Designed miniproteins, single chains, continued (4). Designs and how they scored, part 23

Each design is a single chain, and the fold is of that chain. pLDDT is the mean over its residues in the fold that is shown.

## One batch from the design tools (miniprotein)

Design m12767
Fold by ESMFold2-Fast:
Formats: C-alpha cells, sequence, structure tokens
Structure m12767 (fold): chain A 79 residues (1-79)
C-alpha cells in the first residue's frame, strides 16, 4: 500500500541519518537512534490505526516530519 511504502521510505531515510550521525559522534548517534525508534513506533501505530490507506499516508507523513525534526535536533545538540 502507499502507507506501507511511506513507512519504508521514512524509516530508510531515518536509518541513513542515524548512521551518518553515529560516524560523527557516539552521543549524536545514540540520540538519533532513540528518536528513530520512537518515530518508527509512531508511524507503525499510524499504519495500524488509520481507517484508509490515504489517511495512513497522511498520518505517517506527519510522524515522519516530526522524526526529521528530532534527528536535526540530535545533530545540533551532539554533532
Amino acid sequence: SAAERALAAYTGAGRRSVEELAKQSEKAGKAAEEALRRGVADMREALATAPTDEEGVRAIGAAGQALGRELRKAAAEYG
């Protein structure tokens, strides 16, 4: 489904960000990994609870954007 593809895309992008931050700083990598874990959980909940695929895409998009902000925050605080 489109929602499943959105979840995979945001999860993949988040993992790449964690890997890059971990190379720069162990603290940044750890903070980013914790943010990714929470963000993926939020996106999975959105996928499980959305009544339609379209609503799932919107909810996953919102959670993915929130994850992006937390990853940038980890980079700023610890990178």
Scores: mean pLDDT 87

Design m12768
Fold by ESMFold2-Fast:
Structure m12768 (fold): chain A 61 residues (1-61)
Amino acid sequence: DEARKKAEEEARKLAEEAIAGTPGEAGVMLNDYRKKTAAQGEIGEIASLTMAKVLQEAANK
């Protein structure tokens, strides 16, 4: 749970940073983060999904 909370918090921070840039840059950042977290198993999947969800929700506003 602590590792999950840390991963979600980090993912949200990265998503906020990506949102401050262009949509194209946000997509590149998400793809890079997915590749980077792929080796972290379930925690990495939760983190990348959290970032993707935040970016998708921001894009729909």
Scores: mean pLDDT 77

Design m12769
Fold by ESMFold2-Fast:
Structure m12769 (fold): chain A 58 residues (1-58)
Amino acid sequence: SPLRERAEALERHIARLREDTERAVARLPPEEAARLREQTDAVVEQLRREIDRLRARA
């Protein structure tokens, strides 16, 4: 199913985004690290809502 494949691609994107964020925050001051994590969490939440919509249609 194209919708299922898209949902799986978004899940892989979320995993990579979280990994990239953790690598980046290791090099940042605590305040900037916290802000980057908050930004990543907001993006992940939006992507999770899109995954849920795709799965509901699949």
Scores: mean pLDDT 87

Design m12770
Fold by ESMFold2-Fast:
Structure m12770 (fold): chain A 65 residues (1-65)
Amino acid sequence: MEEMRRILEAVKALAERMIAGKAPLSTIKTELQNALDYLERVETDPAFKAQARAEVEALLARAEA
């Protein structure tokens, strides 16, 4: 729903800022995993959960590069 998308976009923006700021990879991983865990608990749409996971995994791959 719009609220879950807004939360996901806020988390993605935070992760992008952490990557740009050269935050430790472990910190970035923890924040992204916490976001996925939250969405898994509160979101009921399996398609949105799958999309959110893919978007977060793409950010994690960028952080590791």
Scores: mean pLDDT 77

Design m12771
Fold by ESMFold2-Fast:
Structure m12771 (fold): chain A 76 residues (1-76)
Amino acid sequence: SEKEKQDQLYSESLIKTYAKQGMIDEKDAEFILKDPEEAKKIIDEALKRSRQTGIGFHEALKEIAKEKIEEAKKEE
């Protein structure tokens, strides 16, 4: 749907913005952006973690991004 596409574009733009600001490593951002659907999923999970743990959204996003990249590096 158009809303799903807009949500994906928003998530991609947000991740690119955070990478540009140094909040996420550029290589990490590139890895996340390989799949636009994964970018949205990461944003959604970061919002959920921020709400559950009380940490800031930007810090939650950094944690989720690093966790996803570490999982991908542990290919088995």
Scores: mean pLDDT 72

Design m12772
Fold by ESMFold2-Fast:
Structure m12772 (fold): chain A 100 residues (1-100)
Amino acid sequence: MEEEHKKLVKEILELIREYIERLIAYQLELAKVTNRLPEVEELIKQQLAELDKRLPEIVEELENMSMEELKEKIEEARKAIKDLDASYAKAKEKIAKALA
């Protein structure tokens, strides 16, 4: 694996991690408002355990991707993070209006 290829694999893995961390944080914040925090925390723990089990397979898949495919995945991940942030902002606004 070339050095440039390794850098792209690391970048996509960091973006995936950032996405997951933001998704979890947003789900927990929304769960607090609905008094479902323990249920959502347990579900998140189960989902993370399943993801951790599959991480070596995901890494192998990424390492076997072309430079072009990795660049596409990076753009996809960046868009997903932006869309997630926008969706959370919209959900937060909607909940605030419902509770007002």
Scores: mean pLDDT 81

Design m12773
Fold by ESMFold2-Fast:
Structure m12773 (fold): chain A 98 residues (1-98)
Amino acid sequence: MEEQLDQEFKKAEAQKDAKKLETIGREYNSLGKFEKAIEAYQKAIEIDPSSELYEEMGRLYEKMGKLNEAARAYEQSLALEPLDQATRMKLAEVKEKL
């Protein structure tokens, strides 16, 4: 399954399929492959920026203990959706831990 998922990731990246890359990122996340999930989400965002994907990346970086990267992802989410109070609160919580 993982080797097949890696092949799908390469294909989706080559085809610039943002929605498929988002799906692949979520599949990697469910498998505990957080670094691969982040890579897939980053490729999806390069094609189609999304506040939801930046917020999801922030949550994954927090799970990995990468608080600076988590803060950056939440800031990018807020740049797209400035009135998202939930994301603003998560950013404040992460910054307090730095």
Scores: mean pLDDT 84

Design m12774
Fold by ESMFold2-Fast:
Structure m12774 (fold): chain A 86 residues (1-86)
Amino acid sequence: SSTLEQIEKEQKELLKKAEDAGLSLSQMVNVAMGIQHVRQMVAAGEPEEVIFRGIDLVKQNMIQQVPEMSDIFSEYSERIKAIVAS
């Protein structure tokens, strides 16, 4: 769907920013798994509130693992919420 296509674009941009920031392979895998979890919730058609809760939990986990990218993770999370709510 167009919603999933917009989410995929944002997720690819996040992964590129993480790579450009010099994250290790293990940190990159953690980010990739977090974004995959959110994508799976959206693809499964979970209720908006459940998806938003999942986005916030993934964001908190990513910030805990890579605090220096907190602003990037927060901006990404808000963009995904906006796409889901549209």
Scores: mean pLDDT 87

Design m12775
Fold by ESMFold2-Fast:
Structure m12775 (fold): chain A 74 residues (1-74)
Amino acid sequence: MYGVASPEPVKVKKGEKFTVTLEGLPDGEYLARVYDAEGNLVEEKTVTAKDGKATITLDKAPRDGEYVVVAETL
């Protein structure tokens, strides 16, 4: 199983849109999971990596704080 995570938590405020770009990925589909600072799963989404990159966007942060993105191969 091949997995990657964002190198640092992203700090955002409630209601803000934020985007995380994952790099160094072989082309293909990945399951991306977004966790808040308390370890709660906020979002789970399939993303496609192309040209070594995959992007995940949350349109509106549910809470203030830090978020971590983890992606793993389907």
Scores: mean pLDDT 73

Design m12776
Fold by ESMFold2-Fast:
Structure m12776 (fold): chain A 108 residues (1-108)
Amino acid sequence: MSKEEAIEKAEEARREAEEYYRKSLKYTDEAEELGNKEATREIAIKATSAGVAYIGASANLLLAERSPGDEELHQRLLEGAEGDYEAAKEMYEEAEKIYKKAKEEYEK
């Protein structure tokens, strides 16, 4: 894999991690509107964890951009960014489950 290809894929993983973080924050706001304090707190914890993963992906991208043309290092940094993307996605999916349950309880 070229340095340019690894950076492009790490940039995509960072953008996807940011999107999952933003969506998790939106679920925090929506749970707060339902008046469910416990669900809001649990979702906020998941959103914070997704935010940490987004920061990790951003750091891996920055290191990849600033490193010389070491293909092994660039591959490891891409793998780190992809791992952070998967972590952000998992936190988003957990936040969505908590929100859906809170919404169902509100509608009853």
Scores: mean pLDDT 82

Design m12777
Fold by ESMFold2-Fast:
Structure m12777 (fold): chain A 89 residues (1-89)
Amino acid sequence: SMEEERREAIERGLAEILADIASLPPEERARYEALARRMAEAALRGDVEELVRVLEELALLAGFPEEEARRLAEASVTGRLAEVVEELE
């Protein structure tokens, strides 16, 4: 069941990122989707260090201002932390 919960948390985080970039031009969006896929793969492996690096790179390459880039990264990380917190209850 933990595998399913982890996948669901990763899917939710990815969905939020994809939703945030959905308004971008198609060419930019495709580039960010490639990075988002790499992010999801790192998350599935449990590679937190790579995940953080990819999230930051994704947001910066997306052309988001620093504050918006941080919000996108925090949204994905916060999603996972919320799932972990619920598990501890």
Scores: mean pLDDT 67

Design m12778
Fold by ESMFold2-Fast:
Structure m12778 (fold): chain A 67 residues (1-67)
Amino acid sequence: GAAAARAAGEALARRLAERAKELTGLEPDEVVVRVNGDTTAGATVRSGDLVLSAGGSVADLPELLAA
């Protein structure tokens, strides 16, 4: 459902934010979570000049979140 898609997008955003901190040593400037109904979720994180983005089908996100 929509709650699962949002949770997946938020978890993805957290992972991208952690990665951005590893690469820059700075807190992210912006974190955006995207959800399209209950079928797709994604996230974008900006830290200075670094932009990280990922997303996909909610069915595929459990594999992404397990990594």
Scores: mean pLDDT 74

Design m12779
Fold by ESMFold2-Fast:
Structure m12779 (fold): chain A 75 residues (1-75)
Amino acid sequence: SPPPLEKSIAEALESGELSGEQIKEAADILRINGEVLGDEKLFELAKQLEKYLKDGDYKGARELIEKLIEEANKK
């Protein structure tokens, strides 16, 4: 089955509206996966999404999430 991260983020983008709740959920998923996998890059991405959410930069958050989906599709 696809990883929970990819499914939740894809659903957020398909909704047409990237809400603060969806950005926070994406950041939380990245942080949890970073801890479970020991992947420092996932922690960095989680922190970037949290910063975009705090600053109200939903465009930056959306672009980062779209890039993450693209990278996941490349494997």
Scores: mean pLDDT 70

Design m12780
Fold by ESMFold2-Fast:
Structure m12780 (fold): chain A 100 residues (1-100)
Amino acid sequence: SEIEKVVELVQELYDLLVEFETAPREKQKEIFDKIYEKMEELIEVLKSIATTPEMKERIERLQKLYEEAKKSTDYEEQLKIFREMLEIASEIVQELLDKE
C-alpha cells in the first residue's frame, strides 16, 4: 500500500530528527542528507496518491518548504521546516485513512 509507504517514511523521518538532536557535529551532515533524501521520496509518493485539490495544495506547500530548507544555511531553521513538513504529511495521511 502506498499509504503504508508514506506512514513508514514519516516514522523514519521522525526518528532521523530525534537522532540529529543527540548527534555529534561530524554526523549532523550525514543525518541531514538522509532527511533530504527521504523527504524527496515522501513528496514523490504523496504526488502519486493525491486525488483531491486539497491534497495537491498540501503537496505544493511541502515542495515549497523543501526548497526553502535546501536554500537555508541554518540547521535550526532547516529543522523547523522539516517539523512543519512532517505535520503536513501527517495531515495528508490522516485524511487518506479517513477516506478508506
Scores: mean pLDDT 84

Design m12781
Fold by ESMFold2-Fast:
Order: C-alpha cells, then sequence, then structure tokens
Structure m12781 (fold): chain A 78 residues (1-78)
C-alpha cells in the first residue's frame, strides 16, 4: 500500500511542523483528526487515496508558507 505509506509520511511531516509552531491542545486535535483519516483511508479505493495524498501535499505546502509568514511577524525581525 504505497499510497497509504506516502500519505502517512506527509501527515507525519504536518504533525512535526504543527507541534513546533502551535499550542499542544490544537496539535492534539489535529493528530486525532489525522489518525481518523488514516483509518478511513486503509479501507478506501486507490482514487480516494490519490486525492487524499494530493490534498495532504497542498495542506503541507500551505502550512509551511503560513508558518514562515507567522515567524516573520512574531520575531519582528526577518
Amino acid sequence: DELLEEIKKIYKELLEIIKKNLKPEYVKRVEEMLKGELEKLKKADKETKEKALEEAKKWLEELKKNIEKEKERELGVP
């Protein structure tokens, strides 16, 4: 199940980024949500997994972009 393993890898990267930048309470909520999505994806067809992978990649890119902007704002010095 190559697609599921790739999705897990991206979700792990998402969690590492949010753990570093967000409050623990919000991190826990996202972690539980992602765990639930992975359980659903285990039983999903290939097309559903491919769409989930693309959505996860887009979410990761958006999160990285937003975190970079947030760091600049919080530090006050680029």
Scores: mean pLDDT 74

Design m12782
Fold by ESMFold2-Fast:
Structure m12782 (fold): chain A 95 residues (1-95)
Amino acid sequence: SSEQEKERKAQKLVDRSMGLIHEAIDKETDEKKKQQLLNLSLQLQLTFLDYRQTLSGTELYEKTVERVRELIEEIEKIDPELAEKLRKVLEEVEK
């Protein structure tokens, strides 16, 4: 169903975003930036776990997209290259 497809898109968005953030963390040499990225990744995981427990279908997808957009704005201040990669993932998943 379209609702199940949207839930899969939400999961895919988080999984792909987490992968890119972890890759950025692995290559980051600035300890402060690394800690900021680690904290943001943890907050995304905790928020998505809560969304998965409380939301479904379209609402889960829309809230996850909104949360990732907010995350991209925060990451832009730390790692603009990572933020751009995350925007491309968001655009691809929204198609």
Scores: mean pLDDT 89

Design m12783
Fold by ESMFold2-Fast:
Structure m12783 (fold): chain A 103 residues (1-103)
Amino acid sequence: SMKQKEILEGYREMKLLLTNGASPEEQIEALERLLESDYKSVGAALQLKIEEAREKGDIEEFEKLMKKLEDLINGKAKPSEEEIEEARELIEERIEELREELE
C-alpha cells in the first residue's frame, strides 16, 4: 500500500535526521517536506515519540509505540484524522524549536 510505504518512509527519514548530524536549517527543510504528506508525517511523528521514550527509559511506552508503528506498516491499523493532525502538530513544534536554535 502507498500509505503504508509513506508511513515507513517518514519513520526512516526522521530516524536518519535525528542521527545524521544535519544542520538546523537542513533539518527544518526536511521536516517541511515531511509535512507535505500526512502519512509521512505520521511515521515521522511516531519516530520522534519512540526516540523520546527510548531516551527517557520508558520501556512500556517504547513497546507500545513500536507496536503501533508495526500495525500501521502492516496495514493492521490506519491513522485517524485526529492522529494525523497530532502528528503534523508535533513536527511543526519541532520546526519551531529548531528555528529558536538559529536565533
Scores: mean pLDDT 87

Design m12784
Fold by ESMFold2-Fast:
Parts: C-alpha cells; sequence; structure tokens
Structure m12784 (fold): chain A 77 residues (1-77)
C-alpha cells in the first residue's frame, strides 16, 4: 500500500537522523528514496570534518545511520 511505503520512508529518515544526533552530527542531512528495484535507499551527507579523527567518526556514524534507517523501514513494511 502507498501509505505503508510513505511511512517506511519517514521512519527510515527519522531513525537515521536520531542515530546521527546520538553521534553528535546534528547538521547531517538524510535523504531517503526508493531505487529501481523497489529497495529503500538511505543517503547520508555529513559536513566535512577538518581533522582525520572527525572524518573517520562521521563515516562510522553515517554507516550506523544507514543501518538504523534500513531496520526501521523493514520493521514498518
Amino acid sequence: KEEKLKKALEEAKKAAEETLKKHGLDDAEVNVSVDANGEIVIEVSVPGAEDEEGREHALRAAREAKKAGEKAAKETL
């Protein structure tokens, strides 16, 4: 159902944003879409970090955010 997919996208975005916030990345942007295969795709854009440690932390947080979003979407569908 169309409403179920919309809810899944909203829950995925919310879960990803909450995960990023827990890692201190409140300014990160989350985009949730559906690919050509009907799979939910979560893209995370994190502000550029000046130092190497911050950049590595941002990449780890982005991966966790994607996993959290995918889990939330799957649980909603």
Scores: mean pLDDT 75

Design m12785
Fold by ESMFold2-Fast:
Structure m12785 (fold): chain A 94 residues (1-94)
Amino acid sequence: SLVEEVKKLLDALVENVFTDPEKALEYSEKLESLAPKVAELDEESQEEVKELTLDAQARLVSRLARLPLEEARRLLENGDLDALNEAIARVAAE
């Protein structure tokens, strides 16, 4: 299914973003190319893709900002970009 393909690409992106950035970019570009097809899915499948995307973003942010996964997810869901950027800046300053 398209949802399974999106999940596999998101998992591969998260795994490779810090170890193989060029390969991560290829997965990101493939995900972007699938966006029009995702938009044609039913509402339930679109919500599943949104949840998978949020989970992948939370996993990346958790690693990048050195935050617990639950905290990273909360900041993303609330759109608290200032708190997110502050946490990332603190890690970068180490």
Scores: mean pLDDT 81

Design m12786
Fold by ESMFold2-Fast:
Order: C-alpha cells, then structure tokens, then sequence
Structure m12786 (fold): chain A 74 residues (1-74)
C-alpha cells in the first residue's frame, strides 16, 4: 500500500494500478485503486469500485468511498 501511495504522489497512476490489482481482496487497497483510476481519468471504473466499497463493513472504508461518490456527484 505505501508503495502504491508513493507512485500516486509521483503521478505514476498506471504503475500504482498494476501494483494494487493483486490485492483486490483488501478494501483499503481497493480504495487506493479507485483513487488511482480517478486520477488517471478512468472515472467509470473508479465510481464502480467506490460504489462497492460504500457497502463495506469497515466504517472508515465505507465513509471514504461515500465521500468520494458525493464529491463526484453520484
């Protein structure tokens, strides 16, 4: 996760996405992946992941996903 976040800060979105794909069972990794899609202009993919995470059992993951969806007008 820290490596993916560092790649996002360096605007290396494609590299961050590839690094995160094997960790889709981790809700936190999926949040970072959705953000990477958003920053790379893949809005539809980002929104789909945020919608899935808005139903997560972890309140922090759910709240973060709901916040992004609200900001995106969803």
Amino acid sequence: LEEAVKLLQEKKYDEAIELLKPHLDNPEARLVLAYAYLRSGKLKEAVEIFKELSKDEDIYVRTAAETFLTLLGE
Scores: mean pLDDT 79

Design m12787
Fold by ESMFold2-Fast:
Structure m12787 (fold): chain A 63 residues (1-63)
Amino acid sequence: SEETERRIIRLEIVRGLLRAARSALEMLKKRNPARAAELDKEIAALDREIADIEAELARLRAA
C-alpha cells in the first residue's frame, strides 16, 4: 500500500541517520580512548535502535 511504502521510506531515512551517528561515535571513540566505555554504551543503544528499525523493515517488506 501507499502507506506501507511511505512508512518504509521514513524508516530507511531514520536508519541512515542512526548509522551516521554510530559512525561518528566510533570515530570519537578512536580519538578519545579514555571515553571508550561511555561511548560503547551509546553505540550499543544506537545498535538496538537500528536493529528495531531493521526488524520493522523486514516485517513490512515480507507483508
Scores: mean pLDDT 90

Design m12788
Fold by ESMFold2-Fast:
Structure m12788 (fold): chain A 62 residues (1-62)
Amino acid sequence: DDAALRQGRDRYLDELRARLEAAGVPQDEIDERVERVRAALDRQIAEGNPLTKERLRERAAE
């Protein structure tokens, strides 16, 4: 279900941003990193990568 994959992706990216902010990473670097990870996840979802899909479904179930 694509909705669960999108929800898991969004939760993962939100957690990543919060973790980087807590670590004192500059905002511009956080934005760049989050955007690169988002693009990579979106590509892997489109390619049907089973490990990425499983991980994101797990995140959505939190």
Scores: mean pLDDT 78

Design m12789
Fold by ESMFold2-Fast:
Structure m12789 (fold): chain A 89 residues (1-89)
Amino acid sequence: MKEKAKRIAERALRILENVAKGSKNPKFQEELKKVIEEIRKALENGDLEGAVQAMRKAAEILKKSPNPSYQKVAEILERDIELIEELLK
């Protein structure tokens, strides 16, 4: 169960890194990079609960964007968070 949760979080991290790399808004990119680093550090430490909290912050940042692609990524993150939380019960 823990390994499956980790794989979901790692997939979410890759999606977020691609979003940050493709962004032309420096402020948005900087805010997103900060939560990406939080997710990365949590995963390095095996802290899946910390990774989920950082993913929630990323989803909030994405939802504030008027970009429909970023809103879609936020929805994917929210589903991934739900799956991880179910796996950690």
Scores: mean pLDDT 84

Design m12790
Fold by ESMFold2-Fast:
Structure m12790 (fold): chain A 118 residues (1-118)
Amino acid sequence: MKEIEEEAKKINTDDEVLQEVRKAVEDGDKDTAAATMSTMSQYELSRLPKREQQWLSQVSDPAAQEQIRQVFDQLAATLQQALAYAQQGDVDTARKLIIQSVGLQIRAIGLVEQSRLA
């Protein structure tokens, strides 16, 4: 429970990167905003397989494991879209997708917590 709460805080409490993106957009530096979001999306995508395995290891119910896998599939697709839009310079769409990816990560944490309590 505490470990999942700490992981939720790490995902939900950021953010310096999103604040840097916001500042770049406000300063009219869309290229810096796009580059920062591209780097973040690539980093998160690279971490997803290990994070999925770590969270699935805490879940014994096969049905809950399948739900978690489905959320991670959606998360990967959302981050891939965010990366593509950031690389195209569509900062507004990329940022919305990154915010959506945070919501999907929170959902995955909730599924792990519910499975551990059941």
Scores: mean pLDDT 77

Design m12791
Fold by ESMFold2-Fast:
Structure m12791 (fold): chain A 76 residues (1-76)
Amino acid sequence: SLEEKIKELKKEKLSQAQTLFDTAPASELDKVAAQVLKEFEEELEKLGVPEEVKEREIKTLRKILELEIELKKKQE
């Protein structure tokens, strides 16, 4: 189903971002998050996801990535 494809894609993009965050310097974390979100948006467009669903899913992933960046910045 489309819902399952979106869920799996989001999981894959989150895992990709987490791996990149572990190896990237703190100054690059925002750039990494922006790239992952751009790729996620492009994949959702390829799946033909409605605009309202696309915006909601991107917003959700953005919030998760922002929280992970904040945690990394606190750890130095």
Scores: mean pLDDT 83

Design m12792
Fold by ESMFold2-Fast:
Structure m12792 (fold): chain A 85 residues (1-85)
Amino acid sequence: SLTEELQRLIELQEHLLRRAEAAGSPPEVIERIQEIIDLLRKALSASPEEQAELLRQVLDLWLAMQAEQQGRPDLSTDITVEPPP
């Protein structure tokens, strides 16, 4: 179910947050992970229409993080996604 998938994503992001804190990541990285967790938690109790918007915001944050870490081989994706017009 979508609820179970969202809960799994939240657990994964919380694990990533703990790792980032332990590794001494910059505050900006910590804050973005927290923002993603907050958006996913909101999605758990949201309507389907609101869930779509919240998940779009999560995707935007993930893409922004990837763009900022551009040049790291471990974060380069071979995913050719056609940007919306």
Scores: mean pLDDT 74

Design m12793
Fold by ESMFold2-Fast:
Parts: sequence; C-alpha cells; structure tokens
Structure m12793 (fold): chain A 61 residues (1-61)
Amino acid sequence: MELSDREELLVAHAAALLLEGVPEEEVRARLQKLMDAAGLSEEQRAAVEAEFARVLARIRA
C-alpha cells in the first residue's frame, strides 16, 4: 500500500485503540476527526480507510 508516514501513523493509532478494546464506532469517529484535522484529500482518506478495513479484518479473523 502507498500510504504516507502520516497516513500509516493514523492507521497504526486506530489499530492500537482497537487492540486496547475501544469500540469500533468510537475508533472510526476518532480516525475521521484526525483525517479532517490533517486535511487529507478524498483519495488519501480512501487509502487510510481501506488500510483500516484490512487491519480490522485481520484483528477479527
């Protein structure tokens, strides 16, 4: 995946919260706010969301 360092950090932060038992809805809301604050483009948001979905699937496998 072609994620920037900042985008990878956002996904890593979200993954850490999931592993700590934070509810998915809260993690998704927090990730959305962080992406808004970072000023990510629609394409960059899609890349972050796609990677987050893969991480979530791996954690829940």
Scores: mean pLDDT 80

Design m12794
Fold by ESMFold2-Fast:
Structure m12794 (fold): chain A 56 residues (1-56)
Amino acid sequence: LRVTPEQARAYLATQPRTPEELKERIIAAVEEADGDPSLVEDPGIRGALLSIASRV
């Protein structure tokens, strides 16, 4: 299961109420973890990656 930074950016563009600071953290986590949610420590950010992977 992998999420690309492009997929993350595309998904977050559809989330207008998500703060920009949180969007940047999610994108950074995707890049740092090579899109693998299991490498993400933050449960909220991990959940976001799983949601993106399910919707892509």
Scores: mean pLDDT 75

Design m12795
Fold by ESMFold2-Fast:
Structure m12795 (fold): chain A 60 residues (1-60)
Amino acid sequence: MKEENFKKSLETAAKEIKELSKRYPKEVVDKYIDLLAEHFEKTYGYPKEKVKEWIEKYLK
């Protein structure tokens, strides 16, 4: 299972999202999260909505 790579990718994405959230409105950040979730869905096979949920957990 590619969990280690997936977790590191989520952690990196969370750092990028935190930086974007400081400079851009929520609507722009939400669009970025949506694109990342689609990418992770295609790469790891997890549903887009589950990937978004996991990203939110890493943002805390």
Scores: mean pLDDT 77

Design m12796
Fold by ESMFold2-Fast:
Structure m12796 (fold): chain A 87 residues (1-87)
Amino acid sequence: AVVPEEEARLRALFNAYLKQNNITSGLLNGKQAYDFANSIDPDFAQLIDITKPLSFDEFWALYTLWKAGQLTVNPKIAEQNQKLLAE
């Protein structure tokens, strides 16, 4: 189960990541989104599509579904991510 304090914590971490990397758009690129998600949980990082930019609202939606057990790893996205992260 997800609690309101967890959303506030992850939002603060996301905003700190934006500031640390001088990102003014409020969006992480796919690799940054993967790296950020991996810093939270490596299993959660497998849900990130590294070809797409990600806002906090999109990140939180994925995280909430993952914590509820309602998201499974897409094997094609996982394969794509492995290929792109190895280059």
Scores: mean pLDDT 78

Design m12797
Fold by ESMFold2-Fast:
Structure m12797 (fold): chain A 109 residues (1-109)
Amino acid sequence: KIEELIEKAKEYYKQGKVVEAERYLFDARLLAIREGNKEALYKIEKFDVEYLLEKHNIKLTPEQKAEIDKEIEKRVEFTIKNPLSDEEIEALRKRADETLARWEELVAK
């Protein structure tokens, strides 16, 4: 399921459907956190960074890319070592839904 959600997010970003893409990516992130899936969470965070770099036409050296990869690994490790309760995960999902609704409102204008 997580891999399917990530691929859906990638597909929607490719089509310029940013709100739909973010929705799938948030779902993938919450599921990865709930499952303690470090590998999936790393893939999600790395994709987010790569998308932002592409969107802003930022070109990194191999050294800078390796540095960013290390920072992502550290953040993923911290998140997995500090597990969220089901209550906290539901709170994050609600916040994500509210954020996406706000983005949909901005896009409609």
Scores: mean pLDDT 75

Design m12798
Fold by ESMFold2-Fast:
Structure m12798 (fold): chain A 84 residues (1-84)
Amino acid sequence: MTEEEARALIDKAEELVRRATALEKKVRPPLEALLDLGTAAVAIAVARSLLDRKRATPEEVAELAEKAVELAERALAGFEAALA
């Protein structure tokens, strides 16, 4: 895995967090979805810091970024379900 691939995963997670945050303002947010969103945001911040400071391999950063994507997707799905 390359640094560029790891950065792309971080960017994907950040976009999902932005989408989830926009929906949060319009719904009664489920607590589980809020916790997933918060955890995803922390994971993104840590992954970006590790990548920018060269303190972890691109593969290690990508694993953390993939977890952030999963959490952000779960949060987004939870907020979308609350709209129904």
Scores: mean pLDDT 83

Design m12799
Fold by ESMFold2-Fast:
Structure m12799 (fold): chain A 70 residues (1-70)
Amino acid sequence: GAEEEALIEKIRRTAENAIAVAEAAGDHATADQIRALAEKGIEAARKGDLETAERYLEEIDRLGVRAALL
């Protein structure tokens, strides 16, 4: 539904930004972790498990914040 699509878009954008920051810092391992979390979060949202998807989004955000502080 619309809420699932909005959450998927938010996960994609948050992950894309966090991956760009991690890759710019040369941290390919963190970029790969963010990609894996985004995939799991998007899959959860597609299945209607918004709570699980939001938890993955939170983990992506935490990694992105850490990468941005480098």
Scores: mean pLDDT 86

Design m12800
Fold by ESMFold2-Fast:
Structure m12800 (fold): chain A 57 residues (1-57)
Amino acid sequence: SAELETLLNANLPPAVLLEKVRELLPQDQLQALEQALEDTDLNDPAALRSALYQAFL
């Protein structure tokens, strides 16, 4: 997804990145998002971006 790649490459704070990703993803992919975040430190921007790249890109 070009929109998701653009969000991940923007230097956004983790909370803002998560909010925008949740808004972008269809509801059927929100479960996959929560699974990807299960073992991820949500306060670490690098860890969050890595988890999102591995799950969706």
Scores: mean pLDDT 76

Design m12801
Fold by ESMFold2-Fast:
Structure m12801 (fold): chain A 106 residues (1-106)
Amino acid sequence: MEEFEVTREEVEEVLARVEATWPPDPAFQERLRAAAERVLGKKARILSDEEIKELLKKLAEENGAEVPEEISDTAKIQVIAYLYSTEEKLEPLEALVLGLIALARS
């Protein structure tokens, strides 16, 4: 498994992308920035395509949905965020930031 440590530059890059892409909401941006600061220096891992497929299958079975044959970047972010929220007991916004950083590393 490939592990990496979250850096300040990666945190700032993710925050800049979210700020440019999402509608302006100062309260949301402040909460996201606080969550990003809390994930700084944490160790994260990149999930393999097989691990992502297994997690997507579990989530699909829980929701009665079919697993897509091809994995989109959005699905990868959702699976990684779910994993970090479940295993590391991270807040949803912390898990989202880690998911975006992991996708950028992939």
Scores: mean pLDDT 65

